# Ledger of designs, part 103: designed miniproteins, single chains, continued (2)

Each design is a single chain, and the fold is of that chain. pLDDT is the mean over its residues in the fold that is shown.

## One batch from the design tools (miniprotein)

Design m7567
Fold by ESMFold2-Fast:
Structure m7567 (fold): chain A 70 residues (1-70)
Amino acid sequence: MKKYKSPITGKEYESEEELILDEALHLEFESGRIEKVSPDSNKLRDKETGEVFDSLEEAKEYLKKKYGIK
């Protein structure tokens, strides 16, 4: 089975789409654009739009739409 390994996240993915999406999310966290609402919260916020995500999966779906990944 073909696996894609990201040097940014250190994870292996079964699809290039998942790798790109997870790398994008990691870079948004590193840039401080997407942040946790609080250190103890599982909720995330996009500092540009003020959009709040209840989960990591919701944040990934938002980034998928933003970057035009299908």
Scores: mean pLDDT 70

Design m7568
Fold by ESMFold2-Fast:
Structure m7568 (fold): chain A 84 residues (1-84)
Amino acid sequence: ADEAIDEALKIIRDANISPFEKDVVEALLLINYAIAKKYDSDAEALRKTAEFLRKMAEQSTNPDLAEALRKAAEVLEKKADEIA
């Protein structure tokens, strides 16, 4: 589970977006995952975090940010399916 979060964060860090956007997305991803893990299984926490990232991508006007968020969500969804 944590390995998938590290991979998702790497996708965000490698994205063609501002340092500020990288910091904000990293903080929001980690906060959402930490909260979900308190109430849900590891698989469900990853799915809820992925859903959050997909919603951010849908609302983003920056196509590079939207693409990075979708790729990060796909990594989390894949890991959730593997451990479910």
Scores: mean pLDDT 84

Design m7569
Fold by ESMFold2-Fast:
Structure m7569 (fold): chain A 60 residues (1-60)
Amino acid sequence: EDSDELGLGKIVEKDGKKYYISARNGILAAVLGASSKSDDDYVEYDLETGEIRSLKKEEV
């Protein structure tokens, strides 16, 4: 769990990189403006590039 200022959702590690994942209707997704596409999807935030993409539950 990320204990930094955000501390929202969870951090996952893929291919040696860390990504921040939150539900689309979660606080982090709302702050990032990513909650308007789907309420069932999760959001993956790439901590290096700042890229946001939608995930299915199976990818979380």
Scores: mean pLDDT 58

Design m7570
Fold by ESMFold2-Fast:
Structure m7570 (fold): chain A 96 residues (1-96)
Amino acid sequence: QQSTLDQAITQIDQAGKKAKALDSDLAPLTAKVIQQAGDTVVAAKNGTASVLDMEITLGMARIVLGIAKLLGDEKSAKVLDDVIAALEKAIEAVKS
């Protein structure tokens, strides 16, 4: 559903802004992955990216979340959790 995709795009954009403000060594990588997630959901909404493209981006976000948790970077982990939740909702909406 379009409203679910628009909500996911907004949530990912807000997470990206928070990531850029983080005082963390992981912040540039976190911001990059969030930007890719946002770009992929927008492309999926426009019919230029597949469910597989979104699932690959979700996998990348989960890897970076794992790194954040391993480093004890709770702020980056929180932002990545929000992006992962938004991506999962977007994937489900596109599969419908």
Scores: mean pLDDT 84

Design m7571
Fold by ESMFold2-Fast:
Structure m7571 (fold): chain A 73 residues (1-73)
Amino acid sequence: HMEEIKRRIREEVKETGLKEAEKYGWQKSFEAMKKKVDELAEKYGLSDAERRRILLEAIYEMTKELYKKNKEK
């Protein structure tokens, strides 16, 4: 169950970043992702190491998705 929660958190952080990037660009996207991971990590009691790992993974996945969308515009 915990692995499902971590995967869901990573996905939510990524989606938050994508939405903000579409409206306000990269810097605002990063700020929103950091805020979202901090909120969810506190809610589910994740360690600092897990929080940082999830944020980095979400940023990586969001960046890949953003580049794909930019090429299609």
Scores: mean pLDDT 77

Design m7572
Fold by ESMFold2-Fast:
Parts: structure tokens; sequence; C-alpha cells
Structure m7572 (fold): chain A 81 residues (1-81)
């Protein structure tokens, strides 16, 4: 669900570091294909515009994911910073 992806990105931007692993696990479960990855990219680009410092940190965390779609989106966006 795009609403759930948006909510998880917002939670990652506000949550303390120790909660990030659980939120990233939830993103990994939802980002299963290119379409869900493209939806996540929209919300991550919004975060990059609104909170660039937090976005960079979150993108670095997501780029280390074992989920190929999630890691690819994060790596693409990091290259644009």
Amino acid sequence: SSVTLAALVEQLSKAPQQQHANLITQLEALVSDEASANTLEVYLRQLMKEEPVKAEQILKELSKSQNQHLAAVAQKLLAEL
C-alpha cells in the first residue's frame, strides 16, 4: 500500500536510530517489485526535499538492505545528492 510506504518513510525520519531496523524490515516486506520500489522513490524524494540531512542518513541505511529493489532505489537517490 502506498499509504503504508509513506507512513513508514515518515516514521523513519522521526524515529530514533534503535527503531530503524524494525521499520526497514517492514519496508523490505512491502517493496517486492519495481512498482512498489517506484512508489517508495516518490516518498524518499519528498523526504530529500523536506529534510535532506535525515534523508541522506536513511538512504545510506536502505542502501545496505538485502532487498535488491530497496537497495537499488536508495543507491540511485544517494548518487543524486
Scores: mean pLDDT 86

Design m7573
Fold by ESMFold2-Fast:
Structure m7573 (fold): chain A 89 residues (1-89)
Amino acid sequence: MSKAELKALAKNELIQALREVDPSYAGSDEELEKLARASFPKVFAYLDGRGNPNEAEFLLRFYAASAKREGYPRAAEHLENAAEYVSRL
């Protein structure tokens, strides 16, 4: 699996996490990516080649723990998957 594939998979997992938190975020993939970039700016900075990998992984695991606590276990699963893809970069 290439670094580009891992980044694309991580981005897709973040979009899926948003869909699980609020079904009213039912937009196009482009609209949801824009929302994900606004929701996870430091993670997307890393995925775009400008951030710290350890910070991105830490934030994703933090968001996953928060999602579980708030009652969104499927969103948490997507955030943990994104953290795994980031950890392999």
Scores: mean pLDDT 79

Design m7574
Fold by ESMFold2-Fast:
Structure m7574 (fold): chain A 74 residues (1-74)
Amino acid sequence: MEEEIRRLAREAEERALAMVRKAAADPAAKEEFLAKARALLEEERAAAETAEPAEREVTERALAALEEALRAAE
């Protein structure tokens, strides 16, 4: 189980980083995308508080990676 959680968390982080990186490269869509992503990030963080431990761990890692990527994209 722990190994599966680590795999899912890593995959989620990689997908989040790739998505932000691609969107940030497009100036026409960057600002709107970043604003929406930040709003979604806040909502998902709140939802993670009530999730099961395994799901919460995956979500928290993905959200942390996404937040860092959004800051780097600015």
Scores: mean pLDDT 70

Design m7575
Fold by ESMFold2-Fast:
Structure m7575 (fold): chain A 68 residues (1-68)
Amino acid sequence: MLSQEQVDEILAEAVARAVAAGLSPAEVQALVRAIQDVIDEGQAAGLSLAEVRERVRALLDELAAAAR
């Protein structure tokens, strides 16, 4: 199970990468919702912190590449 601090850390890292990639505040908020869904699904599946982080990173990479 992920703690609130671990969830906040994942979200902060993803937001920083999204902002660096040039996403607008509205796009960043939509991404945060998608990441929260990934974290929730990962927790339900019993994934480790490292596995959840990798899924979030992959999602961010896909959204940066495909959602232009």
Scores: mean pLDDT 76

Design m7576
Fold by ESMFold2-Fast:
Structure m7576 (fold): chain A 113 residues (1-113)
Amino acid sequence: SAREQALLERVRALVGRALQRLIDGEVPQSDLVPSEEQREAAVEAFVDTYAAAEGLSEATRQQLLALLREEADLLARMGISMLSFFRALLAVAREEGDEAAVAAAEAAIAVLE
């Protein structure tokens, strides 16, 4: 639907702003990297929470899942902390008043802490 496409584009924008904040700042290198299982669980927690809050169809949920998995892979390749990424995303979501994205980011952070 047009609504679901707009929501997916909104999440893409939030992800981009979160990543930009991390890249523009000093991202400390850490020896503590989440396991692949923890990374997948955090992505699923974000996607499931956001999809439930916004009432997304399974097709749109799968597109969101693919987007977050691609971002998780990018973060791993760049040596960026996924916890730091979701904390940046939470900050952006709060600034924009996106309650669904706030809840989703908090769910992902809880998995990684």
Scores: mean pLDDT 84

Design m7577
Fold by ESMFold2-Fast:
Parts: structure tokens; sequence; C-alpha cells
Structure m7577 (fold): chain A 67 residues (1-67)
């Protein structure tokens, strides 16, 4: 639900994971942090389709920060 997404986006653990994702030095570390974000989404009750969209946005943010 959108309430679960809002709760995720306001979570300090999510903020820490965004920093870890954008700061990942390589693809292996990026995948590890994305898996942690996927786990957090599951724990917060975020639907899989919404979690997939967040993971795609996080990966794209890493790609842009690396350019």
Amino acid sequence: SSDALVALLGDPEFADLVVAITSAPNEEELQAQLERLRQLGRERGVPPSVTDAVLSAAREAWRLDSA
C-alpha cells in the first residue's frame, strides 16, 4: 500500500541504505545493499511491484552518481 511505501521512505534504515547504495564502490557491494533494501521492503509490508520500482530507482541513482 502507499502507507507502507511512505513508512519505508521515512525509515532511517532506508536513508542509511540509500547512502550505502550510492556510495557502493562496485557492482558486488551494490547488489548486497539492494538485497538489504529488498529485505527492508518485505519487513515493512511494501508490495513486490513497489519494491521492484524502488530497487530500480536506487540502482539508477548509483549509475548516475558513478557517471
Scores: mean pLDDT 77

Design m7578
Fold by ESMFold2-Fast:
Structure m7578 (fold): chain A 87 residues (1-87)
Amino acid sequence: SLEEIVEEITEGKGLSEEEKELLLKIVEYLLSSKNDVPSLRELAEAVGVSQSTVSRLLRKLGLSIAELSLEVGVREALERMRAALEK
């Protein structure tokens, strides 16, 4: 699930519940855009927060937007693979 992807990305990073909810919205947007890595401005506009808010979250994660997009894509692909193997 998207919530499991968020938990795996945030493990050990000390994020608040509000920061995890924001990351969930970001993950949903990244998965819906599929092949395009958004700019900081585009991502902030899409999730309805300031660029500073997104930048602060990325710093806590230790990831760039491109790295986060790759991480999300890989984890979603692994979840689909696990679901196929377990059913």
Scores: mean pLDDT 79

Design m7579
Fold by ESMFold2-Fast:
Structure m7579 (fold): chain A 59 residues (1-59)
Amino acid sequence: MSKEEAFAIIDRLRAAGQLSEAAAERLRAEVDRIFAESPTMSPEEFDRLVLRVYLEEQA
């Protein structure tokens, strides 16, 4: 997936109240880091990252 797609999903989750501001910022930073090292990210890797952050927030 593209960086734009990843950020759009993060923004949608934040708007839906499923993600805190801090969690969204952490996700954006991690996505930025990944795209600095690679031109693309797999949807599966992104989904795992989002799920991990979401579960940590709900804990």
Scores: mean pLDDT 79

Design m7580
Fold by ESMFold2-Fast:
Structure m7580 (fold): chain A 64 residues (1-64)
Amino acid sequence: GAAEAEAAAKEAAAYSKQAAALGNRVSADIGNRYGAGAAVFAGQGDAERAREYAEKAKEAMLSA
């Protein structure tokens, strides 16, 4: 539901910030793009796609 989509978007944004804090410019940029995608899908109430994009943002952070 919408609450799950919002939670996923917030999680994606947090991972993007962590990648930026680690100083990896490429991972931070990729994380930001997936975070933005998660926010768009959260706005549409699409929890499944918001979560998918949050996971991609996390993967980008872990590669930092």
Scores: mean pLDDT 74

Design m7581
Fold by ESMFold2-Fast:
Structure m7581 (fold): chain A 59 residues (1-59)
Amino acid sequence: PPAPPAERAAAAGALAQRLAPEALSGDKGVNGGTAALQLLGPDAPAEEAARAAAQMAGA
């Protein structure tokens, strides 16, 4: 079954740091994951949120 929204949010943050660790370390990692979920919504898949966070860090 799909993970609860809170777990997906945490996974998205962790995956975003793995995709862009240099840009999304520490405070940037937390802010990047949160911003991506705000754009996609808290129920968004973790992989999609992680990609969005990585792209925002790279843009």
Scores: mean pLDDT 60

Design m7582
Fold by ESMFold2-Fast:
Structure m7582 (fold): chain A 66 residues (1-66)
Amino acid sequence: SAALVEEAKARLRELAAANGGRVSIEEAAPLLREVGVPDVVIEVARHDGGGVLTAEQAEAMLDAYA
């Protein structure tokens, strides 16, 4: 739902702001799953990004799968 997407984005922005614009995939994964991002997409992002996402990357995943 749109409400879950906005809440996930807000939480991801908070995590990224605390960590120099990046969020660990372990912290992001539960939020991404709640919105409906497939586990295969999350695992690809884990390997390609070295276990971290930028706020922009995380929001793009939410927008693509919400």
Scores: mean pLDDT 80

Design m7583
Fold by ESMFold2-Fast:
Structure m7583 (fold): chain A 72 residues (1-72)
Amino acid sequence: MKKEREKAAEELFKKLKEEAVPLDTPAVRATEELMEEVYEKSKEGANEELLEKLEKARETTLLLTLVVEAAE
């Protein structure tokens, strides 16, 4: 999954860079930070399946942050 995430980030980065799509980087970064906070607060009460879903959501938010930073 991590390697797939990095691959997806690289592909989205290339596409956005070529299309010069403007993105709200501060808002995306704030969302990524909030997602990490939610993960940290929730992980102690989550079962294994829910914990895996939270980790995937956090990684997806990180991927979005990487894409937005690349579009700048």
Scores: mean pLDDT 64

Design m7584
Fold by ESMFold2-Fast:
Structure m7584 (fold): chain A 94 residues (1-94)
Amino acid sequence: MWKKFTITSQELADKITREMNHLLYLAGSPDKVEIKVGDVLEIGVKETDEETGLQLVEIRAEAKSGKEFLFTLAFNREGELLSGIGIEEVEKVP
């Protein structure tokens, strides 16, 4: 189930932008995303590792081309962004 999350920190915006663009680069996509303070993202927690406290979070974001992507990002127990895990192109379903 998707929840709306507002980006309130410039540091978080910069880290998310970097990791998402790195995933796009690894996928061979020429596209870019730019996450800003005040942006509202649709997020879902995909998995939580009880041993490590690692959370895998899926985030939907629109790239500069207008294509939507689903990013899987890893966060630690403290809610700090660690890395990008995966990327998937999403078709806009009405």
Scores: mean pLDDT 77

Design m7585
Fold by ESMFold2-Fast:
Structure m7585 (fold): chain A 84 residues (1-84)
Amino acid sequence: MELEALIGLAEVLRESAEAAGDAELAEEAREALERIKKSTDPEEAAKILEPVFRRLRELLASDPALRAEATARLRALAAEVEAA
């Protein structure tokens, strides 16, 4: 379940970056997602996501609407992971 949660998080980060219009961050999130899918270590996967998550968090801090959308997506992901 840990890798599934990280994969889901990476997908939410990519979608949020795309919604924000940050093509570079969206591409970084896409690359991170590919690396995570090939990883068997959740700790390594989390390290791959950390810089993307940090950049997205900074972006969302400046846009309340995108922050609300990202929060809703993360809550939906958490509910889906709990249901699986």
Scores: mean pLDDT 72

Design m7586
Fold by ESMFold2-Fast:
Structure m7586 (fold): chain A 104 residues (1-104)
Amino acid sequence: DKEFEEEVKRLEEEIETLQRVLTYGPRTPIDEAKLRIYQLTLEALKKLRSNKAAREKVLELTRKSLEKLQQIGRENPDVEEQQRRTEEIVKEFEEEIKKILEEA
């Protein structure tokens, strides 16, 4: 329970920080995808309050998806390619989160 509350609080703080950053500059597909992944992670963690093992799987999936987004940023493709690749990552993330929730 205490670990769950700390996980949720940290993620809510990251979401709020990212939303503030996005209000000041041009919104990139990568930053929009990061925000969506964090929001989906938070929803999944709240559903898995009593299941620590499933929450660890969600957090590991989140980490891997964010690393994929960071790699797209390093390659710096055009905006259309960024949109295509980030949408694909988000779709895969949503599908994998659904599987974790169904198995829990």
Scores: mean pLDDT 84

Design m7587
Fold by ESMFold2-Fast:
Structure m7587 (fold): chain A 76 residues (1-76)
Amino acid sequence: MTTEEQKEKVEKLLEELAEKNKDKDLSNLSPEAKELAEILIANGVPEEKAKRVALAMAEDPSLLEELEKLLDSSNL
């Protein structure tokens, strides 16, 4: 996987998760979702999008594993 392919997959995943959670309430995030949102913001994701993505990942841990795999592949 190239850096460009990895970036495209990450952007696609973040976009799909943000769209699916567009209308979700961001005022009552779990501690896990808040931590995930902070990590995404630190990686350049806009705050609102990061919070929506974090909510989706807190509901489905397999999505978190997939994202971590995509992010870590560039550090090898």
Scores: mean pLDDT 71

Design m7588
Fold by ESMFold2-Fast:
Structure m7588 (fold): chain A 85 residues (1-85)
Amino acid sequence: SMEELKRELQRRAEELVDRGFAAMREEVERLAAASGLSPEEARALAKERARALAEKAVEESKTDPSALERLEEALRRQEEDIAAA
């Protein structure tokens, strides 16, 4: 169902945020501090944005089938960037 797809994509997006923060801890801490945020606040904000992005892609897929393909490509690129960090 669309609801299950949305939940799965939101879960994957949030998981990538956690993995990215773990892999690039020092860089994340530096960028968060530059933005006036704690690392915890930056992570929470990133997860919120990741959830919103996944939800937007699912909603857009109702009129543009390529929206899900673009999200999947973006998630794959982030997975590759995290693995290379």
Scores: mean pLDDT 78

Design m7589
Fold by ESMFold2-Fast:
Structure m7589 (fold): chain A 114 residues (1-114)
Amino acid sequence: MEYVAIVQLTVRVPAAAADAVLEAGRKSAEEIKKRHPEVTRVVVSRELDGDEATVNITLVARAASPEEAQRLAEKLTEDVKNIVAPAVREQARAAGAEATISIDTRVGRLGEPE
């Protein structure tokens, strides 16, 4: 019955910039959550791989229909591009690094037996 919109921002940076990028991503994603009552969860994680790090920022929103989930996915992707991506790029630059950013957007049904 419920649907989900999931927007994930993946940021690749040098390990030295990872904590600053993670903090900027978390703060920016929480701002999006405050603006969108449909956003039920913000998940932020980092993975270290030698001198590199991958930071993942995931927004999960609930919708009553597939069409609403798609609209939320598109709106949240826009907000991630305009709010989260610039914030993480700025923090990477302040740490003397460049961030490689990718955004993945998914829509799904919440609960499989439905």
Scores: mean pLDDT 84

Design m7590
Fold by ESMFold2-Fast:
Structure m7590 (fold): chain A 74 residues (1-74)
Amino acid sequence: MFETEDPLGQEANKYVQKALEALKQGKLEEARKYALKGREAGRKGYLETGDLASGLAEGVAALVYGVAKLLLRK
């Protein structure tokens, strides 16, 4: 959801956007899967480059993952 030139950060942003779109459509399982992928990509980007944008994408993806997981509970 923010500008980054790090390829892993860009990949994380794509998955975060897909996860948020899935949440808006009520596709909670899809949202959880995309959020997990975004978290992994953002974490790798942050650890390898120290790019704060990649770290923020990891954090946002982790929040979306938690929300989707919570909503999958009754």
Scores: mean pLDDT 76

Design m7591
Fold by ESMFold2-Fast:
Structure m7591 (fold): chain A 80 residues (1-80)
Amino acid sequence: LKFLLAGQALEAKKAAEAGDFDKAVKLVQYLRDTAVKLGLDPEKVTKLADKAIKAAEAGDGKEAAKYVDELRKTLIKAAD
């Protein structure tokens, strides 16, 4: 699970960096919903995911990628 979530977060970061904001938003929503369902630091994950989605919707790939990377680190730590 930890490696699967980390891999999905890396894919979301790459999508945001490539300007594929629709894909980035879909992947971040999936990660948020999955983490909340599994109890993986739901408050922090939701805040970071919402910031990443907002940045992606604004077309700010660098900011979106930053929040996705923080989300990835949070998921890795929470899964330990």
Scores: mean pLDDT 83

Design m7592
Fold by ESMFold2-Fast:
Structure m7592 (fold): chain A 81 residues (1-81)
Amino acid sequence: SSAIDYVNRGIEKYHKKDYQGAVEDFTEAIEIFEKANLTENERILYLPRSYYMRGLAKYELKDYKGAIEDYEQALKLNPNL
């Protein structure tokens, strides 16, 4: 899906240390997931992972408050992350 394409691109940007670009791509993925009727896999894996990875990118940008908010949302969606 287009949302998963944004997730994969965000992960690539994160590894290239383009943390701002990673935040942008994970934000697009999250918006697409939140507007859609999600599969079980998207709800329990891809959406919480997108929040978690956006949190990691925000942490690298020293946006610690935004990182904590994203980590809390990821854990709320999937406590086993």
Scores: mean pLDDT 87

Design m7593
Fold by ESMFold2-Fast:
Structure m7593 (fold): chain A 79 residues (1-79)
Amino acid sequence: MLSREEMIELLEKAIEAAKNKDAKTAIEHLEKIIASLDESSSVRKVLEEAIELIKEGKYEEAIEKLEQLLSFLKEGRLP
């Protein structure tokens, strides 16, 4: 399982890739996080929603969701 620190690092890399409109790299980083999470995880649901937004070309909306999740993780809480 990924540590919280590793999850934050991967999420930051995914956000950077999404800001560059690099869908492939953003999705790869998000999928690595998802693979470490339980199916019932609220974090997993947010990440899956962000991947769908990226696939639809809605990078701004995906980045907003991911940045909010990053804030919650850094504060010691989940959405």
Scores: mean pLDDT 81

Design m7594
Fold by ESMFold2-Fast:
Structure m7594 (fold): chain A 81 residues (1-81)
Amino acid sequence: GVMVSEKIGVFTVEGEPKSEEAEKQLRLLVENAKKRYGSVKFTGKKVTIRGKEEDRNTIRALGEEISRLTNGKLEEKEIEE
């Protein structure tokens, strides 16, 4: 229908990798996320992942792993499109 809002989760982690090994792991996680989810952006210090409700738990788990690698805070926001 023309008036159905879709809920999209927006997950953001901003931080620097704790080590060279952490940066390597972060890059692999981001690359794998880009293959699976509709929108993934990585701009040096910030990772942003957008996904549908069905992927919310898997994206959150990924965001928590990225947070652990960077000491960055995982922020979750829900938007309607």
Scores: mean pLDDT 76

Design m7595
Fold by ESMFold2-Fast:
Formats: C-alpha cells, structure tokens, sequence
Structure m7595 (fold): chain A 70 residues (1-70)
C-alpha cells in the first residue's frame, strides 16, 4: 500500500473514531503528521500508542491493519 493510501486510511479512521476516544484520536493525528513528514519511525510509535489507548475493537483492528502495512 502506498504512503498516500495509508494517510487516506488514517484520515478516514480519525473521522470515524468516537470523539470520546480523545487520546486515541490525538495519537492517530500525530501518526498522520509523521507520515506526511515521511517519518515512518515516529508514525509507528504513534500508531502503537493509539492502539494502546483504543477502546473500540473496530478501531484497534484498523490500527493493526495500518501498522501491518508499515
């Protein structure tokens, strides 16, 4: 999957995640910003932090799928 496709998936996930998961959304946004800066190491770290904070199973599965493409 291209970096552009990963960023698009991450944007969709940010928009689809419950606003109650503020910490998860914060880390997902940081991961997106890292991908835009071509900083794959920081993107992985932020996605791992998002996964640790995620509450909804579908959000966890989506984060794991994005991580598998990095």
Amino acid sequence: MSREELIARLETLIGGTSKKEEKTIEYLKKARDALLADDLESAREYLEKALENAVHPSVKEAIEEILSQL
Scores: mean pLDDT 84

Design m7596
Fold by ESMFold2-Fast:
Structure m7596 (fold): chain A 61 residues (1-61)
Amino acid sequence: SREELLKELIEAARNKDEEKIEKLIKQLLGVDMRVEMPTDRSKENYFNGLIVMAELWLRRG
């Protein structure tokens, strides 16, 4: 379900698993958030942003 995908996305973002994040986002939104990611610091902001977004989407249904 979508909720399972969102929980997987949170876990993948926590683990900084870019491949899994890419696959999960494609399933949820069709958006590839992995492309053109800056390294290091921007990656951390990206992972944190994914967690926040996934939590919000879980709450909205």
Scores: mean pLDDT 68

Design m7597
Fold by ESMFold2-Fast:
Structure m7597 (fold): chain A 83 residues (1-83)
Amino acid sequence: REEQRRRAIERIRERVYPLIDSIPDEIERSLLLMAVGVTITAIRNGVDLGELADDNAALAARSTNPALSRVYGLISQALRETL
């Protein structure tokens, strides 16, 4: 369980941080970092990884911001692959 949480966080970082680092707009980058931070905090607090994957998939589908939608989608995929 503890190692599963660590793997989930590392997988999210590996997939999402390079995308965020490529964003030249500081405000957009901050928004994307906040989205990632919320999920990592939830993982550390012991929230179910399956529920977080479902929540992030729903956020990706509903988001009107393409970069934010992609970030939520990558988070959802990383969480599901860790399950």
Scores: mean pLDDT 82

Design m7598
Fold by ESMFold2-Fast:
Structure m7598 (fold): chain A 55 residues (1-55)
Amino acid sequence: MQLLQNKVIVTATSAGALGNLVGPEAGIKARDDAYAKATKEMQEALAARKAAEEA
């Protein structure tokens, strides 16, 4: 789980950095997308952890 949490944080942070490279509007959209992806990955991580504990 620690590694998955780190990936989620990195993904969200990375989207923020893109705003500086491609422009503020693109950064806002990328950040919104990253948040949605991060939420989905958090759900996946929770499911994976539960599966691992059951294994």
Scores: mean pLDDT 65

Design m7599
Fold by ESMFold2-Fast:
Structure m7599 (fold): chain A 87 residues (1-87)
Amino acid sequence: MMSVEELAEEARERLIEVLKEKKVPDYEELAKQLERDAEVIAKLPREDVGLAIGITAHEVGLLVPEVREEVEKVRAEIEAKIRENEA
């Protein structure tokens, strides 16, 4: 089973990768925010992790609308991993 810390770290890495791949200007500031968010999410109860990652992905999509589709795919894949670990 993936730990909460592993899920938070995977979400962080994949979201930052999307920003880099799409060549988002000044993505380093968003990357710092995502790093802080991942540290907070890693300390949450398992039942709250999916919602917290969803909120983080939504915030990235609001700040950078051009990556919204890619960010939504990351959210959906991590949500699927959470469901597999709960089943």
Scores: mean pLDDT 79

Design m7600
Fold by ESMFold2-Fast:
Structure m7600 (fold): chain A 61 residues (1-61)
Amino acid sequence: SAGLERAREAVRRAREAGSRGGEAAAQMFLDDAIKEGTEEAEERAGRGAEEAVRRSLAAGV
């Protein structure tokens, strides 16, 4: 889904930027969405992962 793709992209961006905190946070959103298995959860994960990565990068973690 588009949400899962966005969450995976967020994980990749955090990893490329060297943000261990951002990667871990984005991965948690992705894992939770996969566990819940709904399109709504996938969309939330995409948005949540992107926001978590943005905040982690801003915080330097």
Scores: mean pLDDT 85

Design m7601
Fold by ESMFold2-Fast:
Structure m7601 (fold): chain A 99 residues (1-99)
Amino acid sequence: MSEEEKRQLEADVETALLLIVATITINDIKKGRLDSVPEGIEMLIREAERVMALGDPQAIRTAAEHLKDVIDAVEKAGLGDHPAVKRARETLRRLEEQA
């Protein structure tokens, strides 16, 4: 397997993990389990940092879309002032700058 193929597989895996965490976090918001949401956001930030480090533009764009969906859901749930959400906004801006 080429280094290019390895990087693409790593990007695909990190993007899939980010989608799973985003889905769980949004589901927790919908069910009113707000106490676990900051931990989910911290995990999303970590996965987004990994996606940025891999440097795949399509993966970066996909990560930005999923992170934005979670931020929008969290803000609508009244958690927009939480420090984790503010850091997620900063991470989203960095993703958008690299896409």
Scores: mean pLDDT 83

Design m7602
Fold by ESMFold2-Fast:
Formats: C-alpha cells, sequence, structure tokens
Structure m7602 (fold): chain A 73 residues (1-73)
C-alpha cells in the first residue's frame, strides 16, 4: 500500500513511474503512457491522504492534472 511507504520509497516509486512514462512516449506506446499516468495519479491521491493540508492540496491538484493528461491520450 502507498501509505505504508517511506518518503524515500514513495519518491523512488514516483521517479520509476516517470521514467517508464518517458520511455512509453519515446516508444509511441500511447496505451502504456495512459496506464502509467493513471497509476501515478492514483499513487499521488493515496500519498495526499497522509500529508499536511497544504501538501495534500498540491498533490491532489497534480493528481487531477495527470489524470486529465491521460484522458487526452
Amino acid sequence: SVKDLSREELSRLISELLNEIEQAYKNGDVEKAKELLQRLSDILDEAAKVMPENERKALQKLSDTLRAEAEKL
């Protein structure tokens, strides 16, 4: 579960997903890019639940943005 991850583990997971998204775009794998963007959005939503108010709002907004980008693919 995302909420059981340390800040360092969460940061690594996000970094890995961002790298996978970049590779999917470079390979023209639109479906994979969409799936990964949705997964990253879900991870940010879960992380927001355990963050202070100001960070929570920022993470929720980023999650919404990534979900909207996935919908454009």
Scores: mean pLDDT 81

